# Designed miniproteins, single chains, continued (3), part 103

Each design is a single chain, and the fold is of that chain. pLDDT is the mean over its residues in the fold that is shown.

## One batch from the design tools (miniprotein)

Design m11567
Fold by ESMFold2-Fast:
Structure m11567 (fold): chain A 83 residues (1-83)
Amino acid sequence: SMKELAEKAAALAREAAANREEMLAAARAELAGHLSPEEVERLLAAAREALDLFEQAARAAEEGDYEKALELAEEGLRVLSEA
């Protein structure tokens, strides 16, 4: 269901938010060996934007706004796919 999907997305968003800086540091280290500095910064900027959207999605789900939570989570995934 839409509610179940939004609740799962919110749980993942909370886990990501709790480990945000550690995950971003690990991603930077991994990407630095394979991509230009400009590409690394572009991807990390997209990752930060997506994480912000996922955190907003988690809050919307906690408030019972499952439609808004799903829309924000989908926007976060779009940001990552277009990076």
Scores: mean pLDDT 78

Design m11568
Fold by ESMFold2-Fast:
Structure m11568 (fold): chain A 90 residues (1-90)
Amino acid sequence: SAALSEEERKAKIEEVLERTSYLMGVLAALSDKETAEEIRKTFERMLEEALKRGLLDEEDVKRAREYFEKGYEDAKENKAEEYKKLLEEA
């Protein structure tokens, strides 16, 4: 099979990163304070390791943090009921 172009590879990584970051933010918002803190710490460690390994650039890390906070706030505002169901089915 032909290798994916750099643009195609980057787009797929960005899509997975955005979705995963958002869902982790939702999960943190729906968790108790101690669990939410551990989710944030784990998320930040994952981003730092990915940046260190060159899997993500600093723009990707910034975007991931923005999607995490978006998921967190959407869930706190009770706008994420469908995402709560998705997490319960996972």
Scores: mean pLDDT 78

Design m11569
Fold by ESMFold2-Fast:
Structure m11569 (fold): chain A 94 residues (1-94)
Amino acid sequence: KPATAEELEKVKETLEEIKKKYEEGEISVDEAFTLVGAALQELIEGLQDDPEAVARLRALLAELRGAPREDREKAIKAVVEETIRILEERIKKL
């Protein structure tokens, strides 16, 4: 089912919270990696009516999963920031 603006705002809030908890040392790199990956999978399922957004999200998920361990922190930050940007673009269209 297509995600509502409210559902997309909740995912955005979740991603911002994951980033904050990671930057404050409340969660590990591996925990943040798992949580961000799960959020991206949820978005891909919710945005099936937007093939361009799905393609961008799939590319980000592949980048996140393909990152070597030493680059995971940078990958998490970059993927979160770009995913939030995709969400803001989608919400604006609704």
Scores: mean pLDDT 83

Design m11570
Fold by ESMFold2-Fast:
Structure m11570 (fold): chain A 75 residues (1-75)
Amino acid sequence: EAKKLKEEGEKKIKEAEELENLLIKLGLTNEPVPEKDLPRVKEIGVGAKPLMSYIKKLREEGERLIKEGEKLEKE
């Protein structure tokens, strides 16, 4: 269902926004996540990879899902 794809895409974009806000609060926008912050980040499913790269991936995936939902809604 097109609506479901859009909702899943919006969810991923929201997750990216929440992670970006977390990085801003922690001052981690250009650094790997410090060990002390890893438990919070792992709860969101990011792991030890640079958070900005993962946020970018989440936004791209969310946008793709929304576009796919829009195409399905057309048919």
Scores: mean pLDDT 66

Design m11571
Fold by ESMFold2-Fast:
Structure m11571 (fold): chain A 74 residues (1-74)
Amino acid sequence: SLVEAARATLAAAEERLRSPDISDEELAALEQQVAATRQFLASEEAQKTLPPEVRAVLTEGIDRLEALIAERRA
């Protein structure tokens, strides 16, 4: 399902952010991916194409990933 796919993708990103072996290049790529996903979620396309449950899961996940990135940058 789309919900399961979204959760799996978010969980993988969270695992990478919590890894001590993450490179600066990987971190920068994740930051760009998170920013791009945030921008997509704000778009009319996301409003039209994503079921509300999928949008909720992605929004919660992106909020969590943004917090983890901020902690790592501190």
Scores: mean pLDDT 84

Design m11572
Fold by ESMFold2-Fast:
Structure m11572 (fold): chain A 92 residues (1-92)
Amino acid sequence: MEELAEELKRLAERAAELVLEVAELLAKLSEDPEEAKEILEGGEKQAEALRKIAEMAEEMPEEKVKEAIKTLKEEIPKLEKLKEELKEKLEK
C-alpha cells in the first residue's frame, strides 16, 4: 500500500509541474493578456487539484489509488508531448 501511495504522489506531483509548465507556455503564446491570465489561473487550479490527490494518497482506497496511477500514466506523456510542441512554437 505505501509503495502505491508513493507512486501516486510522484505521478501527481509530476503532472502538476507539467500542467503549470504547459499553462505558462500557452500564456506566452497568447497575445491577449486576459486570455493569458485565464490560462494561468486554470493551470494553477488543476495543479492544486493534483497536489490534493497526492496529499490524500495514503488515505485513499487501494482501488482508487490504482485508478489514479493508471490515469496519470496515460496523461503525463500527453502533457510532455504538448509541452514540447508548445516550446517549438515559441522558438519560431
Scores: mean pLDDT 84

Design m11573
Fold by ESMFold2-Fast:
Structure m11573 (fold): chain A 87 residues (1-87)
Amino acid sequence: MASQKAVDIVAKLLEEKGLPEAAEAVRKMSEKDPVLAIQAGNAILAADLFGLEELRRKILEAMKSGDFEKTKELVKEALAEYDARLA
């Protein structure tokens, strides 16, 4: 189960990385879909680590617009990109 504590941890990590807008988007999305919010927040953190600014921006914009389906698609795309970069 996605817990509020997990959401808070991801949002805090985003704030500490200098991404407060992403932290707020995670908190807002978690009100309706905490699992997707955690996945999207982690995808943004990983995109920041890999220097994927465009992907990070797209995920954040989808979250801010409340487009849950677009956010799911972008998270899947991000995971595939991260797998390719780690292997």
Scores: mean pLDDT 82

Design m11574
Fold by ESMFold2-Fast:
Structure m11574 (fold): chain A 85 residues (1-85)
Amino acid sequence: MRPITVEELKATLGSLGLKVDDVEGLVEPFNRLQEEHPELAPSFVILANIPENKPHLQKALNEAAKTEDVEERVKILVDAFKGKK
């Protein structure tokens, strides 16, 4: 549960082949996700390594980055990694 920087997040997303236009806007929601749902962070890496999951993860990350509300951004990421309830 270490806060990530913009450069660290860019490196991680790049290594997973995920393209995000506004990585800076994802830093806070990603750090909140790691804090509130630490079990989902490893799941994200596992899912991102499965080709069938990349399009939906890519979409979720870009939707979160475009959202102004941090709570809504976190919810988008949780829904993508945990599945719909």
Scores: mean pLDDT 71

Design m11575
Fold by ESMFold2-Fast:
Parts: structure tokens; C-alpha cells; sequence
Structure m11575 (fold): chain A 69 residues (1-69)
């Protein structure tokens, strides 16, 4: 969505106060990936009814986030 692109750009500008479009674009990419991961996480977490499977999913998500630092 064009609206979501603008929101991500505004957020990226908070980390990159210089008018460098490449630095802004790089930060936008990182923020877009993080937002997409959070959206997917919340959606799947609501669908998992088994407690042990939910715990395994949460641990897998945390491990994936640690790799994306």
C-alpha cells in the first residue's frame, strides 16, 4: 500500500536525519521486513490451539529475530 510505504518512510527518517535517499531506503527495507514478520507472527499465533506447538512457534520466532540483528 502507498499509505504504508509513506508510514515506513516517516519512521526511517527518525533514524536517518540526513537527506541521503540510499540510507533512508536501506532503513525502510529493514523496517518493512520487521513489520511483515510481526504481522505474520500475530496471525499464526492466533491460529495455533495446541499449547506446546504455540510455545515452539514463539521460540522459533525469537530465534529468527536474533539472526536478523
Amino acid sequence: SEEKLEEIKEEALKFNPADDPLSIATTMGSLAARRKLEEVYERFLKEIKDEKQRLAFERGYEAALAMLK
Scores: mean pLDDT 69

Design m11576
Fold by ESMFold2-Fast:
Parts: C-alpha cells; sequence; structure tokens
Structure m11576 (fold): chain A 83 residues (1-83)
C-alpha cells in the first residue's frame, strides 16, 4: 500500500497526487473505525477536509484515482485481516 501512495505522490501534478493520498487516508480511517479498530474521529475529519480542499483546487486524474482505489482496496484487505 505505501508504495502505491508514494507512486501517487511522485506523479505530477503534485497537488492531485496529494489530494488522492489524503482521500485514501481518510477512507481507510473510516473503514478501520467500522471494524472496531482504533479511530481518532478528529484526525479522520481533518484528513477528509484536507482531501476535499485539495481536490477542489486540483482534482486527481483518472490514473491517480485508479491508484488511490487500488491502495484503498489493499488497505481495507489488510485492516480486515487485523480485525
Amino acid sequence: MDELVQEMLATEPFEQALAAAARVMAELGDYAASLGLEADLALRAAYRARAEELAAAAPPSEELLALAEKALELGKAELERLA
């Protein structure tokens, strides 16, 4: 998962990659909470707000969205294994 996040952050433009990464972090936090894993509601809300702010300025490309979806799927699978 971390490798996909790093790949997104290395993809230009940087703001779109950062927006995609922030969105993945927010969604994984929400999913972890749904599984009864540790959840910081304020931190998850901050990640969500940051992802929305960045996406409004520079929405991710289809390639970055595909990488974000793949990272999210892998992260969810790992969280399910830990639950």
Scores: mean pLDDT 64

Design m11577
Fold by ESMFold2-Fast:
Parts: structure tokens; C-alpha cells; sequence
Structure m11577 (fold): chain A 80 residues (1-80)
């Protein structure tokens, strides 16, 4: 979701981080934000999946890229 992408960007900006290959399920707006971040920071984009429709009628894609991950990041997704 967009909130997860924004949290990951904030964590990367505020904590010591190392580059890792990460896959992000993103909607169309979150994809734009993520791709702009990757381009601005010269991070490698590995691929973007074809867009698909979710059961809720949202159009999403999976973006796979090199992304700075904090050394100690909890692996749990935030529950809404």
C-alpha cells in the first residue's frame, strides 16, 4: 500500500541503511512516488510487473529495485 512505501522511504532516510533487492506491490500513485525516489537517488530498477486489477478495483504493479533498507528493520507489515 502507499503507507507501506512511504514508511519504507522514511526509514531509509532516517536510519543507517544498506542496499537490498526489494519487491513492492504498489498502486499507480505509489508506483510514481517510488520510481521518482529510485531515479533521484540513482538506485537500480530491476523490473516492473504488468499492471493488474485487485478485487477492490485498484490497479497495482510489483516494482523490484535496489532500495536502502535499515540494518535493523522489523519484518512485520503494519496492520491498518
Amino acid sequence: SREVIEQLIRAAETHPSELATVSFPVDEESRKVLLEYLEKHKLKLHGVSPPYWTARGVRESVVTAEFPIPHETPASSPLP
Scores: mean pLDDT 71

Design m11578
Fold by ESMFold2-Fast:
Structure m11578 (fold): chain A 90 residues (1-90)
Amino acid sequence: DELDKLLSEMGDQLIRLRDVAVQEKDSVGFEVVTLGSRLLTYLSSGDVEGAEEILREIEKLIPKLPPRSKYYAEKLVELARRAIEKVREK
């Protein structure tokens, strides 16, 4: 299932983002990890509206992230947009 693969890849980006946030003591990165976990929950339950709301909050935080955290957060957003389209297709 393509959606399952996208959700798995999003999970991988969240793990990497969390590791970087711990290493760099990045409080904004931790906030993105928390929101990203909620985003995965909404997408896995087919809640497109909830997912889009959380994605908007993540996107608002991206400019505040240091470069390493920003890289993984931007990858998470890219995968999330693709996952939302797959959920819409059912």
Scores: mean pLDDT 87

Design m11579
Fold by ESMFold2-Fast:
Structure m11579 (fold): chain A 74 residues (1-74)
Amino acid sequence: MKLSLEEKVLLTLYEHGWMTPEELAKILNVSVETVERILRRLEDAGLVQRRKEGDKTLYSLTEKGKKAAEAIKK
């Protein structure tokens, strides 16, 4: 079955850990703006967390987000 962009973001963060929106956009071949919109929705759902590191904002899965990603993988 086709994975949604939200599911692809969750799986990519599951495999790589802390990532910038720019790194996610490169891997998923979508715009940074699209990734930022998805990350905001996932953060509101409690599935991702953010951290400021210098000029960069990094995102990673919460414990809840890791469980969601594992369910997508089966």
Scores: mean pLDDT 84

Design m11580
Fold by ESMFold2-Fast:
Structure m11580 (fold): chain A 89 residues (1-89)
Amino acid sequence: SHESLIPKDPKLRQQLQQRKNQILAALTDPAATVQSIAEQLEVQPSTVSNHIKSILQELSEDPKYLERVAAVLDVDPETLLERLKLAAQ
């Protein structure tokens, strides 16, 4: 999906945030790839890539977003950012 706007429907926003959280959790595994995450979540690889790009956009708008997510997942925020950037390529 090439959506340029964040869904305003609370249910759709909650589902989108849940999917992003699942992708972030999967990226705590250093062996994780876009393909392996797509297989784990039972979605297309393009869906995972689109969510990663959306996450990177959120990081540009909220510099503390990654620190909060990394704290919840008990991982290093710098490592998580590196994994996101590699997966976005």
Scores: mean pLDDT 75

Design m11581
Fold by ESMFold2-Fast:
Structure m11581 (fold): chain A 87 residues (1-87)
Amino acid sequence: SMEELREQAERLLARLEAEMSKTLSQEKVAEATAEFRRLLEEALRLYEEGRLSEEQLDRIFAELVVSAYLLGDGRKPLEVDLERVLA
């Protein structure tokens, strides 16, 4: 259900925020978490509208996980572009 997916997204964001907080400043964690939240909310909206497949949604979740770990290591995050996923 959409409720379960939204809850899964919130749990994921909390876990990524906790991981990033181990190495990044509070300001950088807040910026990254806000961006990940916007991307997840947009992806879930597109999925609810039938414009994203479950496979595409899972790919977006995976890319956000990788991006959080890259940021934690002081590296550049992946370019999570919803337009690329939709193409």
Scores: mean pLDDT 82

Design m11582
Fold by ESMFold2-Fast:
Structure m11582 (fold): chain A 76 residues (1-76)
Amino acid sequence: TSLEKLREALEEAQKETLEKLEELIEEVKNSDPQKALSIIVAASILTGNVNIGKALEAVRNNDEETAKKYIEEAIK
């Protein structure tokens, strides 16, 4: 059914988006401060989503609670 294929496509797209976001978080955590800042700025500009930038900034500051909050806002 077309509805079932749409559901599968949406679930796959959401999974891919979460995987890319997790990869970006890991890059920020494992980068030096200058490189981390460049990644945060680039991600904020490319996505147009201020909550992604705020989440990555919280990750850089080791603030897991704030990072989780902004990640949840970014995927709404």
Scores: mean pLDDT 69

Design m11583
Fold by ESMFold2-Fast:
Structure m11583 (fold): chain A 67 residues (1-67)
Amino acid sequence: GPREARRRALLEEAIAAIRAGDLERAEQLVVTLYLEGLISAEEANAIGRALRAGDYDRAIALLESLK
């Protein structure tokens, strides 16, 4: 449905932002995913921790697992 399409699009945009080195955009997209109820607080926190740790491969893997 529209919710699942939007979730996938935002997840893919977040992954693309990380790969482009646009970490501010990636963090904004993760916050948007959480505020729109598209991912859980636990999922958002796990991705945020990986981004803050500089573990971008882990952050991407977490985002990919939610697609």
Scores: mean pLDDT 91

Design m11584
Fold by ESMFold2-Fast:
Structure m11584 (fold): chain A 66 residues (1-66)
Amino acid sequence: SDGFHARGVGLFFNGDFRQSIRFLNRALQIDPNNWRSWRWLGRAHRRLGDFDRSRQFFDRSRQLEG
């Protein structure tokens, strides 16, 4: 999951938000409790204008962080 998470975050910083989402989703398939991956997924969706989906992912991230 660390490899998929790191690649997803790197793709986000390169502006490749669609590929970022793909890698972050793969990270979450391996570790669904990784609140950082949920947060980055929220950021990527916000950049694509998917505001409702972004909010859901930020809410999930906060729930898992405590």
Scores: mean pLDDT 90

Design m11585
Fold by ESMFold2-Fast:
Structure m11585 (fold): chain A 98 residues (1-98)
Amino acid sequence: MAEELAKQMANLVVNIVESYYNKKMSKDEADEMLQLAIAVVKTVVYNETKDKKIAQTIGDGMKKGYEEALKVPSDKKKVYKIAYDTIKKALEEAGIKV
C-alpha cells in the first residue's frame, strides 16, 4: 500500500516538475499545483486509511521530493528517483513500512 502510494505521488511530482521545466507553467504556478495536489492526496489518503500520520507524511515527502527534483529538472528518470526516494524515506522515518 505505502510503496504504491509513494510511486503514484512520485509520478505526480514528475509531471509538475516536467511542466515547469518545459516552461508550460511558472515556478509560482508549479508551487501552487503541488500544494493543491498535496491537499487532495492528504484528503484521499486520510479518507481511505483514517490515519492522519500517513496522510501528512506523504504530503511532506512530496514537498521535499519536489524541492530536491527542481535542482535537476532536465532528467525525468532522476526526477522520479529523487521524488520516490524522498517520499519513501519520509514514510520510513515516520515508522511506516514501504
Scores: mean pLDDT 79

Design m11586
Fold by ESMFold2-Fast:
Structure m11586 (fold): chain A 87 residues (1-87)
Amino acid sequence: SFEEKAREELLAVLNPEAREHLERAAELARAGGPEEEVREHVELAKRAQAENAEEVTEAEKEAVANKEADNETKSKVLAALAKKELE
């Protein structure tokens, strides 16, 4: 769906801390939680992303991106295995 694709693209750009906050916001929204709490987690995600962009050098950003790429690959493999198990 459009929402799932947009979410995946956004998550691929976010640092891990921002990603966790955004996923928490999505969980609260699905549970019918208060919009103010959803907004708070979205703001936390934005701040985490901005802080990471401002506080690290380009070389450090590349090192973090390489480290997170391994985590993303691992998560993608686990998701693919879960999908095959459900089939």
Scores: mean pLDDT 58

Design m11587
Fold by ESMFold2-Fast:
Structure m11587 (fold): chain A 61 residues (1-61)
Amino acid sequence: MSEIEKFLRGPNSSRISGEAAEKVRRIAEKYGLPVLDSASGPALAALKEAGITVEDIKKEL
């Protein structure tokens, strides 16, 4: 599991919350990355490929 995915799921859930999913979509759009429909695999993979760190995501959340 990527550090980004682990952060978004949190310590008490196996799924990404709706709020976190929406925020990841906004971050992906801000960096000009393609986002299909959710903060799941495609969006998280695009962020990782762009070299966006957990700290960058925390700044936007």
Scores: mean pLDDT 58

Design m11588
Fold by ESMFold2-Fast:
Structure m11588 (fold): chain A 75 residues (1-75)
Amino acid sequence: ISEAIELARQALQALQEGDVDRAIELLRQAASLVSGKIKQSLEEAVKAVRELAKQGKLDLAIQAVQNLIQQLEQL
């Protein structure tokens, strides 16, 4: 879980730098380290980031990853 959280934080930094492709790859790597509901949440975050970035809504993509990190930290 700790490694998945660190990868999610790195994905957040990549989004803040405008590197959507790197953020998606880091979230996929995080999902590969976990299972069950946590994996589903990370996979949903990948889809959300991809769709929001397509629409130019990078601010909302950043918020989605921030919310994910907060949820993972509560585990």
Scores: mean pLDDT 83

Design m11589
Fold by ESMFold2-Fast:
Structure m11589 (fold): chain A 94 residues (1-94)
Amino acid sequence: SAMDKAIEKEFKERFPEFVVLVRELIAELRRLYENNERSPENLELEKVALEVGELISKAFNEDLPEVEKYQLLLEALELLEKYKEELEEKREEE
């Protein structure tokens, strides 16, 4: 359908940003893990990472149609973007 093609095109156009955000998330998780930090902020980061990881893992399931895989990856991208925006807003608020 036209919507399926639009979803695929959107993800392909946003793929470079997706890769950057995933790399940033992995780097931050590694930093927190190596420092053995336990805080409410770290718990929230872990929850976001688990949700993103689940969506990415599910998208690579061979039993899913390609359009559903792209939709899952776009949902992961949206979660990453929202989390980054919320962190930036908190830094700029005060």
Scores: mean pLDDT 78

Design m11590
Fold by ESMFold2-Fast:
Structure m11590 (fold): chain A 66 residues (1-66)
Amino acid sequence: MSLDEIAKTVNEESVAKALAEAGLEVTPERIELALKAIHTVADSAAALGRALGISQATASRILRAL
């Protein structure tokens, strides 16, 4: 699934679930950063990882959970 396809379906609930499934603490700040990154700057798991301050592997888990 592409980031553009994901961006059209994601909301706060879906991001919170994806963060929890990836083993991250679900905080309002992480939800906001993830939503912003998916809609604006993340073109890859690496870019999403940089935006959230997490590893590319963890960012890939988030994208797979969305």
Scores: mean pLDDT 72

Design m11591
Fold by ESMFold2-Fast:
Structure m11591 (fold): chain A 79 residues (1-79)
Amino acid sequence: LTPEQEQEIKVALYEIELAVTKLYADKAISKNDKEGIEEAIKHLEKILERVKQELDPSNPDAQALIKRIEEEIKRLKEI
């Protein structure tokens, strides 16, 4: 794989991880599972750190992903 292809794969994998974490968080919300919500927030914060470390900050897909992760963290913290 080229470095560009590796970046595309990493973005796709993080998009999947974000989607799965959102699903988990929404189920925790529906069950009034406060600990589950907190674990989802912690997991999203770890994803955010890895995205910032592994992806090129000038990549618009990486920038959009960072914004979506930050928005999800804010959503869950405001519950």
Scores: mean pLDDT 88

Design m11592
Fold by ESMFold2-Fast:
Structure m11592 (fold): chain A 67 residues (1-67)
Amino acid sequence: MDPEKLERALESVRKLLLENGATQEEADKAIEYLREGKFDEALKILEKFVDRATAEAIVHDLKELLS
């Protein structure tokens, strides 16, 4: 795990969610689920704001960073 890569990836996800109309609370909740490895719960929030393919790609990339 590279802490700088993880933080950069999470910040990119937060920015993407906010740009697509997520509230700060929704973005924070998605980031927290991703940090905890609760990828199914994170995916549910992501799918509200980005298309399914993008949401699945985000989850896949973060699974690799958290391994």
Scores: mean pLDDT 82

Design m11593
Fold by ESMFold2-Fast:
Structure m11593 (fold): chain A 55 residues (1-55)
Amino acid sequence: LPEELTVVVERVGGDEVLVSLEDPESGVRSAPVPVADFPARLEELVREVHEKALA
């Protein structure tokens, strides 16, 4: 199965971003995070979905 994720990053508030992860199998929702924590949070979400797709 081709692994394809759509990641949408939207700015909400002055220093927060909304990260949305779309996977037809998992269906994850957006989560507002501080800009400083955004990279770690995004990596966590992507990794979780990626692991589900691989398993």
Scores: mean pLDDT 63

Design m11594
Fold by ESMFold2-Fast:
Structure m11594 (fold): chain A 111 residues (1-111)
Amino acid sequence: MEEQKKAYEEILKKNPDDAEAYVNLATIYLEEGKVDEAVEYAQKAIDKAPPDSPVYARALLILARAYLKMGKVDEAIKAAEQAFEVARKMNDPRLVEEAEKLIEEAQKLKE
């Protein structure tokens, strides 16, 4: 994990617009429980990613998970719903399923 983080940081030193490196760093920070950093790097990935791309959808899912950890349920649902629409346009069944499960999880927190 630490070695992977350093590898992505090195990639970003050479290419600061690498959306894939930002989404991978956001995933690592989320796994470490560093929610604020996960949000920051997911937002950077969204800014650098082509709209309606796999990396864009993945960044939105990370942002949604981070918002859930922060108790921002409505923001999490919105991010996950946006990721769901992107995944549907891409015909990516794994991302569609991941987004749908996250929406269901967030909706249960409102009950």
Scores: mean pLDDT 86

Design m11595
Fold by ESMFold2-Fast:
Structure m11595 (fold): chain A 91 residues (1-91)
Amino acid sequence: NEEAKKYLEKGKEYKKKGLEALGDGEPEKAIEYFKKAIRYYEEAIKLDPENEEIRKNLAEAYRLLGETYKLLEKFEEAEKYFARAKELDPE
């Protein structure tokens, strides 16, 4: 699905921006970018629900969001997003 691939690529773009923000010492900005990546991955998976690559990228974005909240000592939010990541990719 070409449309799903476009959303997947947009999700990857925002995930990269989130990682760059973390490298720049801007974890709050990283959270905004990872949340945007998640929204694009969610649109992609709606269009192509059986696509394992989209599911794995969505799980990774939730994991990165959890790690960023953990860095900010927001442990309840971190646990929530780690749980979402494990549900999507249990291995």
Scores: mean pLDDT 88

Design m11596
Fold by ESMFold2-Fast:
Structure m11596 (fold): chain A 96 residues (1-96)
Amino acid sequence: GPLVEEARRLADEVIRKIDELAQKAEKSTPEEGKKLIEEMRKLGDEAVARLDEMAATSKDPEEQKALRAAAGRVRSATDIAINRMKEAIEKQEKKK
């Protein structure tokens, strides 16, 4: 339904923005990379909160399941991107 499609688009858009921030962090100084990690976490957390709110307003159990799955995708993508960037920053700091 429309709510599930809206949730899917929100998840896909946020994951794309997180990927863009991660790519930018790979080219940045460690100091800039840490700020970009904070931006990635904020974007992921805000998107998850919105998707969880949408799930709470739905009266359809299957729709709630789909919305929570979308929130799970955003959480997973955010954690993977942040962990990758933390490793990249640590490698750069070891070279200084």
Scores: mean pLDDT 84

Design m11597
Fold by ESMFold2-Fast:
Structure m11597 (fold): chain A 68 residues (1-68)
Amino acid sequence: SMKDLVEAAMALYNDLHERWGASEELAGEVARRFVIRYSPDEELRRELAGLSPLEFIRYLREKGRELA
C-alpha cells in the first residue's frame, strides 16, 4: 500500500541518515529513488522525479503525517 511504501521509505531515510551518517541530501535521494522504483502510481513517480532530495523529504514527512 501507499502507507507501507511511505513507512518503508521513511525507515530507509532514517537508517541511512541516523545510523550510517549519510547527509540529508544523500539519504533523501536514496529514499526518493526507492519510492519511484516501487510506486505503482505513474503520476506520483513523475512528480517525485522532479523534486530535489530535500523537497522529497518534506513531501515524505507530510505524506506520512496524512497517512497516519
Scores: mean pLDDT 83

Design m11598
Fold by ESMFold2-Fast:
Structure m11598 (fold): chain A 97 residues (1-97)
Amino acid sequence: MKSVIEIVEELVKKMKESDVDTAKQYMDQMVAIVHLAAVAMISSETPRDEVVKEMRELVKLVKEAAKILKKMDPSMTAYADTAVAEAERILKLAEEA
C-alpha cells in the first residue's frame, strides 16, 4: 500500500514530464488528496503532531507542484498560488485542531 505522501510525490514527478493541461489536472488531484487526507486523519483521531507533520510534507509537495506549473506556463500563476493557499489553509486548520 502506498502512503499519501508517496502518491503525491508520484503526481509531482508526472507533472514534470507532462504538458500544461495534464499538469493542471495532476495539481487538481493533489489538492483533492490533501483535503481527503486531512479529513481522514482528523476523523480517525490521529495525534495532532502526526497530522501536522504529514500535512506539512503535503503542503511542501503542493508548493513544489505550483513552482513546476508556473515554470511551464506563467499564466497559471493565479491558479497555482490559489492551490498553495488552499493547502496552507488546511494545514492551519490541522494545527488549530
Scores: mean pLDDT 82

Design m11599
Fold by ESMFold2-Fast:
Structure m11599 (fold): chain A 61 residues (1-61)
Amino acid sequence: RGSLLAQLSVAVHEGDAEKVKELLEQIPDISETTLRLLLGAAKQAGKDEAAKVLEEKIKEL
């Protein structure tokens, strides 16, 4: 989980929406708090596509 969360954080920072989606599928127990923190980071960095993927995941919860 720690390793996957680190990869997810990097993918969000890079704006790699496909990788973000792939990593989220590998972390089914990810918390809403973690998703909201990553969403904030994506929006602050202007990574709109990654932000949309995170918003969709939050809606599924």
Scores: mean pLDDT 80

Design m11600
Fold by ESMFold2-Fast:
Structure m11600 (fold): chain A 60 residues (1-60)
Amino acid sequence: SIRDELLRAAEEGRLWEAFRRYARELGMSREEILRALLAAAGKSDLERAEVFAAAAEELL
């Protein structure tokens, strides 16, 4: 799942790379990406992964 892949990416220090790939593949707008980034601001990488996964999964 997207969530599992982003959590793994967060553990490996490549969360932003993985999220950018999904954002591109799912056609996320700049505004949707910015909203996800703001919602994840100040959180741990694992918590950020969950926010990014929720944002991406809303497009499925």
Scores: mean pLDDT 85

Design m11601
Fold by ESMFold2-Fast:
Structure m11601 (fold): chain A 55 residues (1-55)
Amino acid sequence: KLEELIEEIAKAANIPVEQVRLTVEYEGLDTEEALERLLKMAKIGKENGANPPTL
């Protein structure tokens, strides 16, 4: 579900949910596949201790 993916992305990237929603609207990332890809990138950054990806 899109809302759950947005919340997981916010948690993984350590940014506010509102910020993720604005990014989704601005970039047109309103598909489940696009959000899942973004979530995977955020999790990879978290695991490697790298700087969060630029959204």
Scores: mean pLDDT 68

Design m11602
Fold by ESMFold2-Fast:
Structure m11602 (fold): chain A 70 residues (1-70)
Amino acid sequence: SLDDTLQRLGELYRKAVVAFMEGRYELALELMEEALRLAKSDPSVPQEVVDDLERQVKDLREVLKRRKEN
């Protein structure tokens, strides 16, 4: 159900934020990419949620790229 999807998505998002705060950026990206895949797999998820997750994934990829360039 949409409620089950949103609960799982919220859990993945929360774990990604915690990983980011702990400096575990690669783990944060993996969790955020899993959340994006889950959101895209359920057509009942609002497009705004998918768009937000796509932006978060893009931002995390940029963070990791900049860390490798330093």
Scores: mean pLDDT 86

